# Designs tried in a protein design run: designed miniproteins, single chains, continued (2). Part 40

Each design is a single chain, and the fold is of that chain. pLDDT is the mean over its residues in the fold that is shown.

## One batch from the design tools (miniprotein)

Design m5355
Fold by ESMFold2-Fast:
Structure m5355 (fold): chain A 84 residues (1-84)
Amino acid sequence: IQKLVEELAEVASEEDRRRFLQQVAQWAQDVADLHDAVAAGDEEARRRVLQGLADGLRQLAASLKDKKASELLTRIAEELERLA
């Protein structure tokens, strides 16, 4: 996981790298929110967080220059949407 993040950062421009790191920070918060929603039994909050994560991944995928990285992120977003 760390090596993939490093490789993605190296391929992206400085501007894209900063945007990617900001998205990773947001996803860390979204994962924490998902944990809280599951612990509380809040199905509506759980679905909203999963959909938000999927939407964020799709937006990042659309902005990437690397086609294979874009395809991988799109597939991950599709799996998250199925869980919502």
Scores: mean pLDDT 69

Design m5356
Fold by ESMFold2-Fast:
Structure m5356 (fold): chain A 84 residues (1-84)
Amino acid sequence: SDEVTITVNVTHPDGSTTTYTLTVKKGESATKQVPIAGTDEVLTITVTVNEDGTISAKAELPADSDLTAEIKKDGNTFTVTVSK
């Protein structure tokens, strides 16, 4: 047990939003690949639940991307804003 439900909201460059729900055990990470609306690019989101119960997330764009990604945490919810 010790599973944590995490919500990830991705706001795309066109203003549309996609929401994902991930269930992650303490000490584990989950990765979600998100197609970015209006582009041929994929955003990689990694969510980690640490053994102490703290939650972290990372949002990564392709290495040659001209896009930017900003991530914000609010409890068990992360909002990733992708901009051109």
Scores: mean pLDDT 86

Design m5357
Fold by ESMFold2-Fast:
Structure m5357 (fold): chain A 90 residues (1-90)
Amino acid sequence: AALAYEKAGLLYESLGDYEKAGEAYEKAGLAYEAAAKTSADPVDSYLKAADAYEKAGLAYEKAGDKAKAKDAYDKAGVMALRAAMEVVLA
C-alpha cells in the first residue's frame, strides 16, 4: 500500500497536480508509520515515513498549501526523531 501511494504521488507530480501528489505522499507516510508501530524493528519504517511526509510537504508547498505543508513537515520531523530514539534504545 505505501509503495503504491508513493508511485501515485510521483505520477501526480509529473502531471503538475501537486495537491493530489501531497495527499498521496501523506497516505504513504501514514502507511509507513502504521507499519513501524507493528514492527519489532521499526527504524526503517519510521525513516520511510519521514521521507514520505517530507515529499508531501514539498508537494503541498508547490500547490501553495502552506498549512498542509507545515503539518507534513512537522510529521516528518516526528518520524525522524522516533527512528533516532529506536536506535538509542537498541
Scores: mean pLDDT 84

Design m5358
Fold by ESMFold2-Fast:
Structure m5358 (fold): chain A 97 residues (1-97)
Amino acid sequence: MSELERYYQELLREFSKVKLTPEEQEALSRAQAQARARLAAGDEALLAAVEKLLNEHSPEEIVELLVEALRSGDEELLLQTAALIVYLQSKVVGLPL
């Protein structure tokens, strides 16, 4: 298993422990769609933020940051953590950006 594949599997495991409200699920879905569009357009600043998060945080910490962003209304942190999920989906499972 590659390091990114292992990170993604651990992220999915940690995320499975979180119960989101329907409103939080919709907010995350919108953030993931926005992140996917921006990464596909070559947003270097967003990619750099994703790489920084991957280097500085464990999968458990990323899930904690995502939940905090959803509950505090931190749109920038939500976009960055959603972008990390979208990036891993693209690299590990081949889902299109």
Scores: mean pLDDT 86

Design m5359
Fold by ESMFold2-Fast:
Structure m5359 (fold): chain A 87 residues (1-87)
Amino acid sequence: AIAALRDRLEALRDEAIAAMKKKNVSESVIEQVRAHFDEALAALEAKDYEAAAQHLREAANLLLEADPSLRPLAEELVALAEEALAL
């Protein structure tokens, strides 16, 4: 369960960063989103599912503010946050 969630989160991180670069999102925003993904991954390893969910929601909010075309990726992050809280 946790390993599958981690693999999905790592894949979504790479997808989100690539999508943001394609949309010419600023490097500072991309760095903030990357930091939230890294903190969410660390929280999952620590079994701190509430912290993991919080960081995923913060990353989702940054994606939504950056470009409306990133909404599907932001919605996937919110779904992963809900899955983390269900662990």
Scores: mean pLDDT 87

Design m5360
Fold by ESMFold2-Fast:
Structure m5360 (fold): chain A 93 residues (1-93)
Amino acid sequence: SGLKELSEEEIRERAEELLAKREFTEEEKKEFELHVKTVLKALKDKELVDLAVKKAEEYEKQGKFELAEEVVRALAVSDSVEELKKKIEELEK
């Protein structure tokens, strides 16, 4: 894409500012934090993001929307392709 990407630091600072607003429920704060982690992963590791997108799309095509959401959550907390693969295998068992 031709768009300028925000730095990891800028995204983190903005996320921390938004989480500091006490207008969010604890559940909403957790979901927002996971989304921020997913964006930060996208900046650092395209292979992780590509694997997660592929699996989420496969689950969505099968009508398994809850599994697609769990893949996004697994992406946010995984530091390597190997960790993400293991988490996806656990979701399928």
Scores: mean pLDDT 68

Design m5361
Fold by ESMFold2-Fast:
Structure m5361 (fold): chain A 84 residues (1-84)
Amino acid sequence: EKIKEYEEKGKEYKEQGNKEKESEYYTKLGIEYNKQGKFEESIEYSEKSIEFNPQNKKSWSTLGGSYSVMGKTEKSKEYFEKSK
């Protein structure tokens, strides 16, 4: 439900060329997929978010969390540091 809403909003802002808002919805998608245990999808959207907005600390934190659950300790540590 939330995922579909965020995908629709992200697509809308992409069509408008509003990269800041598009990044915001990619962040929301990354967080929501992480909450559902869909870590590959969480990583995909969080990476898209930071591509448009490298200052997005929430996306770095989400990447750190997802990589931690997947057992990729080095990447998890690096991304958590970027979220500070």
Scores: mean pLDDT 82

Design m5362
Fold by ESMFold2-Fast:
Structure m5362 (fold): chain A 71 residues (1-71)
Amino acid sequence: GSEADAHAEEAFRAAVAGDFAAARRHLQQVKELDPARAAELVERIVAGIRSLALPEDVRERRVAFVRSLLD
């Protein structure tokens, strides 16, 4: 639903910005609303981060961080 979509967008933006507290909170809401979508969301966030023009070290750390949010 719209609520899950809103949380997914917020999680994506927070993860890209390096706001791990906000990213975790929004991803947790997606996990509660739709666990299957949460797994897909993490994969899409990782792909999105890898598509950004980021330094190698920053990209590596953000991917590891996002993976840790999936549990």
Scores: mean pLDDT 78

Design m5363
Fold by ESMFold2-Fast:
Structure m5363 (fold): chain A 95 residues (1-95)
Amino acid sequence: SERKEYLKKAAEHFRKAGELFLEHSGTKETAELFYKPADLAEKGAKSDEKYEEYAKKAIELGKKLLELVKKRLGDTEVSKYLEKGIEYAEKGLEA
C-alpha cells in the first residue's frame, strides 16, 4: 500500500542521513540517533495496528534531529535526507 511504501522510504532516508552524518563529522553514537527514527518508520511499515504511533514517533525524533543538524552543520546532504525522511513519514501517516 502507499502507506507502507512511504514509511519504507522514510526509513531509507533516515538511514542515509545517518550514514552521511558519520562520513561528514559524526561519531557512531551520534549516527545511531538517525537509526532510531529509521527503525520506527520501518516498524510502522510492518504494522497495520500501530503504524500511526510509529510514524508519529519517527516524525518527532526526525524533527528534533533536523533542528540539531541544521544548528550544527547547516544546509547539507544530511539535512536534505532527514527532511525527505520526515516528509515521507508524514505522507505515510496521511495515506
Scores: mean pLDDT 83

Design m5364
Fold by ESMFold2-Fast:
Structure m5364 (fold): chain A 75 residues (1-75)
Amino acid sequence: MKEKEIENLINQYRSLLKEAERLLEKTTDPEIKERLVAAFQERVDKLMEKLKYLGAPEEEIEELKRDVQRLIAKA
């Protein structure tokens, strides 16, 4: 079922963001932080494409995008 697949992907994505935030909080070198942010952004972009392909609600996709922007701004 696409709905369960979308929900599972969103949950995995939320977990990825939490881990990314944790790594950024523990990283003291700003250059390393920038590299981590870039790597996570690439993974996020690929996941967003998959969510769009599966027909995830635009509202949820926009919320996830906002979460990414908050993470980047926080770094």
Scores: mean pLDDT 75

Design m5365
Fold by ESMFold2-Fast:
Structure m5365 (fold): chain A 76 residues (1-76)
Amino acid sequence: SEEKERELTEEEKKKIEEFIDELEKKYGIKRSIIEEAIEKLLKTSGDSTTIEEIFEVLKLTLENIEKLGKKLEDTV
């Protein structure tokens, strides 16, 4: 298929579900929002990006937002 839609393996789908569960529990983000973010990243990142790289990008972004928010609270 010439579509840019990535074909997901059963292993990758399992990792996505586990990752969604982790973020929902840690950050209180709704499952549907996390799933949509992952799908958009898969579609926009192209064919060379792994599921693990997408998870790292999303997790790092959330960790950086959390750290920045906490740092801002600690300074005033």
Scores: mean pLDDT 70

Design m5366
Fold by ESMFold2-Fast:
Structure m5366 (fold): chain A 81 residues (1-81)
Amino acid sequence: MEEGRKQLKKLIEDRKKQAIKDNKMDQFKKQLDVVRTISMLIRGELSDEAVDFVAEVLGIDKETARERLERMKEILEEIEK
């Protein structure tokens, strides 16, 4: 489990450096919010606000975002088991 945390930290740092270089810090912040939303879903907090936020960030409709998030939650729960 420590390797997963280390990989996430490295990935976040690398993306932050790239976002600074490309002047895309606003997009990087939105991506971090998506990761937070996914983390909340893994913890069982699937709210309409979370679905709306993911739909906005990904540029898809709310129903598609909900289906993708539910599928992702199921896959993540299976992988961690």
Scores: mean pLDDT 65

Design m5367
Fold by ESMFold2-Fast:
Structure m5367 (fold): chain A 56 residues (1-56)
Amino acid sequence: MSPELHEELLRGIALILRGIGLIFDADLTGDAAKRAQGEALIARGRALLAAVDAKL
């Protein structure tokens, strides 16, 4: 795998993990804005992983 695809893969994973953390915090605190931010980060991470998969 190219270094560029490896970087995109790691970035996608990192975005998903951050999104999960925000959803966890939102569930504990009832913060709808944090939940929306977490869902958006997971969606962006998933899109990035799909783009990497398409290039493999």
Scores: mean pLDDT 83

Design m5368
Fold by ESMFold2-Fast:
Structure m5368 (fold): chain A 62 residues (1-62)
Amino acid sequence: VREGSEIVENADGASGTSAAGILAIAGVKRLTLVGTDREELERIGRVLERSGTEVEIVVKEP
């Protein structure tokens, strides 16, 4: 995990995805998206990066 990044747990879930989007709109510079589905996390990360947020993806063991 990068230092100074806000961490969104279960970002590949509906609630986590919504929270990450709200944080990006609120002007958070860096987000770490944590979940078990890499493909979904990367899809969400692309959407957030379009908003100017730097995104780190962390895939945790199920």
Scores: mean pLDDT 72

Design m5369
Fold by ESMFold2-Fast:
Structure m5369 (fold): chain A 106 residues (1-106)
Amino acid sequence: MEELIEKLKSDNPEEQLEAVREARTLEDVDKQVEVIRLALKSPNEDVQLEAARVAVRLYAEGNEKALEIVAEMSKSKNKKVRDIAFTGLYLLGVDIRKVEELIRKK
């Protein structure tokens, strides 16, 4: 975990990409979503897109908390991140109304 957070704080996009890919191997579902949230804030588009793909995959693998990340992605300023979110939701059969409720949750 510590090594993944250090990689995400790095200015090296390759280290950030490695951390995002390794996030899926973490046993703690809260730590998985923490790594992905940090990666989605990266100034590097490739890191943001990889984080978006991993978020959808984590939800597909049973991490229900990853659905909140996918909902956040649907509001991204980056159209490619939004497209990954909506495509993932459609392919996984997620009710878009459930996503809208998560977005409105305070």
Scores: mean pLDDT 77

Design m5370
Fold by ESMFold2-Fast:
Structure m5370 (fold): chain A 92 residues (1-92)
Amino acid sequence: ELEELRKKLEEERKAENDRMIALTDEGYQKALEVGKASSVRFGAGLFQREAEDIAAEGSPEVAAHSRQKADEVLAQATAEILKAENDRLRAA
């Protein structure tokens, strides 16, 4: 269930980001907010890959730490996207 929820959260985050881009071709501020979310998402991917590489090297405890960091970054990215969308909806 946690794996499913994490994937759904990632998909919802991508869908929201894509929707903000698709809905505007004039909002410079909206593009900046989307850019911030993309940066946080990139960080999550790095921690996820690091966890896999470390696990392959036989250090499961260090891999667990990297996985936890990936979860934290994913949560932060989701919060940023939701905040950006909420701010836009309130301004509209």
Scores: mean pLDDT 58

Design m5371
Fold by ESMFold2-Fast:
Structure m5371 (fold): chain A 78 residues (1-78)
Amino acid sequence: SVEDYVKKKKEEFLKEIRPLEEAAVRAHIDGDTATLAELLAQIHKKENEYREKMIKDLKEKFGLSEEEAQALLDKAGF
């Protein structure tokens, strides 16, 4: 199903982003504001790129509209 596809892709993304999130937490604890800012920027960039790719995939593979794809990803916590 489309929900199973989104769930699988979210799990894949969370595995990719986890090391960056952990590094960001460490930078915050250490008071390294410059490294924290760089890591947060990388996380936001990856989130945006993954979201755009998912919208395209959902439209192409499942025939969803842009609006339907965005709503589904928002509901899934992307």
Scores: mean pLDDT 86

Design m5372
Fold by ESMFold2-Fast:
Structure m5372 (fold): chain A 99 residues (1-99)
Amino acid sequence: SVEERAQELLDIARKAVTAAENNLKKAKGYEKDVSKVDEARQYYINSKAAYNAVKSALEKARELGASPDVIAEIERLQQKAKELYDEAKKFYDNAVKKA
């Protein structure tokens, strides 16, 4: 059903944001360690993948005709995923400058 699929897309978006939050937390743990540049890059890539997953979920939810409440929640999660992605990029850029 539309409602069941919309809920699945919302759950995908929620899990993607949680994964991005966990990746950022790990990235912060090595901020000054130049040997961790590859790990910084991996967390940046993972955050980008999470942001793309939320964007894909939003597009599919809109195409499906999901309820306005579901669309609004995925849009909120998209904004959060973008903020996490932007912060992960800053950590990666700083790690590269120190290498």
Scores: mean pLDDT 83

Design m5373
Fold by ESMFold2-Fast:
Structure m5373 (fold): chain A 94 residues (1-94)
Amino acid sequence: MTTTVAQLLDDLGKELGLDDAQVARLRDIFTTRVGLNLDDVLTLTPAEYEAIKQAIADYVNGKIDEKGLVERLMPLALKLAVEQLKEAVEKVTA
């Protein structure tokens, strides 16, 4: 499945019944703590999507803190960081 970080958070917000403030907080965590951009494109497996959804659900329900959420999102963060680095290098060297 291919989606943007912004679309992923919007879709998960709808599925989990989150309000605008909760979605805004998740966007802040994803951009400032995890280091992603909202327009970054992700290719996710169904298992990766479900894992992200469960991590967000656990966080908004108070089962894990912000640090726990960030730790569960690290594989996603690493994937995007590699994609961003490749894009930046190609633009500088082109």
Scores: mean pLDDT 78

Design m5374
Fold by ESMFold2-Fast:
Structure m5374 (fold): chain A 76 residues (1-76)
Amino acid sequence: MIQYLASGPAIAQLRNINAPLASLRTGDSRTFSTAKGKITISAISDTQLLLSADNAAALQPAVDYLQSHGAEVKEL
C-alpha cells in the first residue's frame, strides 16, 4: 500500500469548495473508485489528508490536484 500525506492551509480551503472533501469530517475516511484502482482519503485534521492506494497511478491525479491548489504532499 502506498501512502501520501497532504498538508497545509490549502486543505482547509479545499474541504470547503470540493464537495467530496467537504463531506469528510476529521477522523473520517472515504474510498473512491478510479480508472486505475481504489483510493482512500482520510481526514487526519482540518489541514491534513492521508491518501492511500495499492498503486501510485491511482493516487497521481489526487496528488496533482492537491499540489496544484497549494497543498504540500509527501510520500510516507
Scores: mean pLDDT 77

Design m5375
Fold by ESMFold2-Fast:
Parts: sequence; structure tokens; C-alpha cells
Structure m5375 (fold): chain A 97 residues (1-97)
Amino acid sequence: SEEQKRGENIVKGAEEAAKRGEPVGLSPAHIELIAKSDLGEKTIEAIVEASKEQYEGIVNALKKAKETYGFEDVKVEILEEREDGSVVAKVTIKKKA
């Protein structure tokens, strides 16, 4: 579907940026598109830059996606926290085959 292709494109862009150590701006809506994508059994790694509010939304979206779409594992590691509460975080998602 179009949503699956959008999710796949977001994953590809995030993975390529992560290879360069570059953060990407992901919203909770982007996490939902990733969750709906048909990636098979795959580990996705992304570096995310987000405001405090967006970060909380991303964490909540990941939790909801794990419950709804049956992710095998989801990890979030804060790499940097700034004075304004914005964060740079490593997000790792493992999907079932």
C-alpha cells in the first residue's frame, strides 16, 4: 500500500542518516507509518532529534506500536539531553518476520 511504501522510505532515510551519525526529525506519525510498513523480520536503527514534547510522543507511539503490531523489541537510548529538554536518541526496533 501507499502507507507501507511511505513507512519503508522513512526507514531507509533514517538508516542512511544513522550510518553517517546524523539525527533525523521523526514525529509520532512517522513512527506509526514505520509500524505499518511490511519490513519482515528486520532490526531498524535510527538517530532521532526531537523536542521534549515530540520525544514523549515518539516514546508513546513506539509503546502503542509494540502492543498493536507485535514488535519483538523496542529500545530507546538518550544520547544527548539539552537545556531546553530536547533530545538526541537512538531508537532500535526489531520486527517479527
Scores: mean pLDDT 75

Design m5376
Fold by ESMFold2-Fast:
Structure m5376 (fold): chain A 57 residues (1-57)
Amino acid sequence: DEAAALARAGELSDRGMELAKQNATEFAQRNASDPDSAAIYNELAVKAGLPPAPPPP
């Protein structure tokens, strides 16, 4: 019961990370014209434990 609840919470957290990464990638691409946005996001992502934005092509 408790173990199942913890496993479910972990699965939801993983899905949340996937959505966050997808949104981060989209945001970085949409704001590619502003290099400051990428730098600010990267700094916040490191502090929040999120993956950094991908480098520009």
Scores: mean pLDDT 65

Design m5377
Fold by ESMFold2-Fast:
Structure m5377 (fold): chain A 87 residues (1-87)
Amino acid sequence: AKELLKEALEHIDRASRALFAGDVETAIEHAKRALELVEEASKIDPRAKEAGDYVKKALDAMEAGDVETALRNLKKASEIIEKLLKE
């Protein structure tokens, strides 16, 4: 379970970096991979579902061209995942 969340966190970081660089296509690819990993983790730990909901909101924002909203939602997802990894 924790390994899926660690990999998801790496992909969220890569998505955020891509957004700061103006590379929305790469950001979407990493955010989609993070979502897949978080959804797999949520089958084991349902608390991970909330992080998945924030990644979905970030993806919707990226598709709408709203980089600020995408970054805020990725940050919320990473904060939830980091808390789960510390427990």
Scores: mean pLDDT 86

Design m5378
Fold by ESMFold2-Fast:
Structure m5378 (fold): chain A 97 residues (1-97)
Amino acid sequence: SKGKEFKEKFLEKLKEMFENNEFDEEELIEFIMKLSKELFPDKPLDREQAKELLDYELLRLYEKSLKGETDLVLNPKAVKRAEELLEKLKKQEEELA
């Protein structure tokens, strides 16, 4: 699906960034917005949607890393961001239950 292709290209960008010992959330948000315009020209993601997707993908990647399901070494700033997002999701889940 185009959603799978989008996520694969985004993960490639994350991998390149981490291999350079970098994590720039703003650059990733702008990349997501640009990529969405290329793959979904009729419904490109806005900034808020791009941030939500980034947060989702960081959490998925962090989860895979904890399970040993990826050889990708996460940047320490990305790990901290994923941990902050996980705590926020746990609180939201408790509030919605």
Scores: mean pLDDT 80

Design m5379
Fold by ESMFold2-Fast:
Structure m5379 (fold): chain A 112 residues (1-112)
Amino acid sequence: DPVERLRKIAEEAEKAYQAGDEDTFIEKLAELVRFALENDLSLGTVRKALSGLPIEDVLLAIVEPALLAHRQLGITDAEKITAFVTRLLREAGYSDELIELAEKAIKLAFEK
């Protein structure tokens, strides 16, 4: 079940985030984005999978614009997707520390 698998990846990202394990958080966040893309999961399915997690808002703030940039805007360049996501995070008032983690995760998710 793609929802169950996506939920498992998100729970692993949450655990890493709470532990301050930045490297694991980056890897799991990248895996989360890539899994959603590779399995053509809708934003509704992603929201359902992440529902109720302590860091639901943080994960959605990164994952949703990354999926939007690739699917709706047709952006395939990792640098351009990263710039789009980090701009929205900055406009939403997220910390520079979180934006740096998101930048690394998005680059990892979209680089071949």
Scores: mean pLDDT 86

Design m5380
Fold by ESMFold2-Fast:
Structure m5380 (fold): chain A 70 residues (1-70)
Amino acid sequence: DVAEASREILALLPELSPEERRLIAGRIGAEIGAHGETPALRETLDALLAADPSARAAYEEGLAMGREIA
C-alpha cells in the first residue's frame, strides 16, 4: 500500500543517509511518473526534499523514467 509505505518513509526520514534519501526520491518520482501522483506521495516527497534538497535531481530522473514505462 503506497500510503502505508509513505508513512513508513516519513517516520524513517531522520535516520536515512543522503544516499538513501536520494534513492527514495527517485523511487517516488518513478511511481508518480508511471501511476500518477497521490496526496501521500506528494507529502512524502515534499518532506524528503525539505530535509534534503539535493534529492530533487534523483526525483526528476525517476519521474522521467516512470513516464516512459507508463
Scores: mean pLDDT 78

Design m5381
Fold by ESMFold2-Fast:
Structure m5381 (fold): chain A 70 residues (1-70)
Amino acid sequence: SLTDQTRQTIDQMRSNQTVDLSRRYGQLVGQIVDQNNSDRNRALRGIQAIMDDMGMSPDNRQAMIDSFNS
């Protein structure tokens, strides 16, 4: 499922943060929001909380947000 893929991507990012993994995570969360007609702004706040928890670099944060909004 998309949810299982997002969990796996988070686990991978906790081990090694990359722009590609950040893009993938943003894309997967965006797909879940679109499929479930969920609150996109609430999901964005959740992504920001994860970025802060992980201490993500600005480049990785931007890649995740851009992918989420695509």
Scores: mean pLDDT 84

Design m5382
Fold by ESMFold2-Fast:
Structure m5382 (fold): chain A 70 residues (1-70)
Amino acid sequence: SELEKAKKEIVERIRKELERSKATTTNPQGPEAQEIVAKKLEEEIEEFEKNASEEEVQEALKELKEEEAL
């Protein structure tokens, strides 16, 4: 299904970006701030996977592709 495939791509890209940020980003607020942000993003990803409609998934996929091009 297109919806399931698109959701998987979106989730994978967000997770990869989170891992990259943890490895390379210097956060002046320290590791606690990074952990809070990661936890919030995980919750949003889970809610998105469960609740997002086909239209929402397609829109999010477009936005992620546009950000990757930057």
Scores: mean pLDDT 67

Design m5383
Fold by ESMFold2-Fast:
Structure m5383 (fold): chain A 96 residues (1-96)
Amino acid sequence: SAELAELAAALYLVVGRPGDSDEEVEARIAQITAALKTAVRTEVLARSPQAWLLRAYFRTEAEFEEGLKVLTAFARELGVDVFVERDGRLTRVVVE
């Protein structure tokens, strides 16, 4: 089944910032999605620039860990949050 093709885990990145236009957020999503080479699929969950979330799914733990490194680097650059959803729990990643 399709469920067995993906980990029961997802990464979330806040891709909207205060003052961003829709065009700026869409360009950022395109850049991040292109960098997420290990993601099996990505989704955008909200359309407001202040509430746009990029959700990413992976096939393997190694691909997930690589995706987490990519999203953590973008989160650090943009001053935004990354979350891990695993086993029905959402956890904020501490970006040092």
Scores: mean pLDDT 78

Design m5384
Fold by ESMFold2-Fast:
Structure m5384 (fold): chain A 73 residues (1-73)
Amino acid sequence: SELEQLIGEADRALHAGDEERAVAALERATELAKTQPLSASQRALVRHLAREAARAGMPRVAAAIERLLEVSA
């Protein structure tokens, strides 16, 4: 799904140190999540990403993840 592709893009960008790319992918995922709520497995992946963003010290990515989880609640 496009949501899974965007979450994967955010994960790859985060590991590459590309905060701007990660945020862009997460913002697009947030727009989709407004009409397509995250599945339990997708929410688990996004929570894993939040822990990785915290370890990497990327506050903009962490904020984007929080917004994605909020709209999919």
Scores: mean pLDDT 84

Design m5385
Fold by ESMFold2-Fast:
Structure m5385 (fold): chain A 92 residues (1-92)
Amino acid sequence: MKKEEAEKLLEEYSEKASTSKDKVERTAYALAGAVISVGLKKGKEEEGIEYAKEILEAMKKGASVEELRKLAAEKLKELGAPQSLVDAVLKS
């Protein structure tokens, strides 16, 4: 159930990251998708979904692109993402 939910959210967020006209919204959905993707790969689907929702909530509260990237990098580290992915998120 949680794996199927995570896979559906990943598809939805990837679509929004590609189609949104707002840079902050595109960034938030791309980062949320990355967090879910790592959660799926590490068997931490529930944590991935929760962290993705935190990123989207931060966006709704007016977080900047830089703030969203820092939040996502912290969550990716907690999920056990490779350092190269964490660095890419922070430096983009």
Scores: mean pLDDT 83

Design m5386
Fold by ESMFold2-Fast:
Structure m5386 (fold): chain A 63 residues (1-63)
Amino acid sequence: MKKELEEKVKKESKKAQEESGTDVEALLEKQREAGEKLAKEMGVPMSTVREALARNPAEMPEP
């Protein structure tokens, strides 16, 4: 389950980055919404989603 969450987080982050380009604020807002949705769908706390993002080598700006 953790690997699936990490993979979904990576895909959502990449899509958000592609849609937002260099607009960091829009990117962060989309990531926050995607994170909440993933947490609800997977039944995990937001802290677990944040940890998966931190371990993901995806090039995302830190909040």
Scores: mean pLDDT 65

Design m5387
Fold by ESMFold2-Fast:
Formats: structure tokens, C-alpha cells, sequence
Structure m5387 (fold): chain A 71 residues (1-71)
């Protein structure tokens, strides 16, 4: 699913395989064409999965994705 792919990108960011900017760009590609409600739901699920491992990293990633969606 798109949600599973977004979570995988977030995990790669947290383990240093992707920069935050690379992770944001990849997540935006997966979220393009999705409604705002679907984007929020998917990002909420990603945040929930990543938060226990790295709360600060998870919050920064979600913030940067929402900033790019709002532009």
C-alpha cells in the first residue's frame, strides 16, 4: 500500500539511509493526487509508527512534508 511505502521511506530516513530532504521528496511523490484527508491519514500512520523510535525525527519529517504540501 501507499501507507506501507511511506512508512518504509520514514524508516530509511531515521536509520540514515535517506536525508530528510530525500525522504520528503519521495513521500511527496507518493502523496501526489491524494486528497488532503488521505494525505493527513497516511502521514498520521507514518508518524505513529516512527514516533516510538525517534520522536524528534518523526516530527521533523512530518512537519517538512506538510510545509511542502501547503506551498
Amino acid sequence: SVTDKVIEIGEKYLNGELSRQEAVDKILELLKGKSRQEQVKILGKMHLHLHDKDPDGASLLVRDVFDRLAA
Scores: mean pLDDT 86

Design m5388
Fold by ESMFold2-Fast:
Structure m5388 (fold): chain A 83 residues (1-83)
Amino acid sequence: SKLSELVQKLREAVDAGDVETVIKIAEELIKNYVKSPEEFELVRQLVELVLSGAPREEINAALDKLIDALAKRYGVSREELLK
């Protein structure tokens, strides 16, 4: 799905430290996939951690929470979003 493609690109951008791509994907997620204030806050927190150069473990934890929230929203498994 288009969502799983965006999630894969987001994971790759985080792993590469590609801040510009993380922001671009975050904007697409907010525009097209985020539906609640709680989901918006998960995206905002991930972007803030990436911009501040937070430890990899904190960035990955925020990314995992966002992926789980999107999987639940769209009725797909976490594993399906990670493919």
Scores: mean pLDDT 85

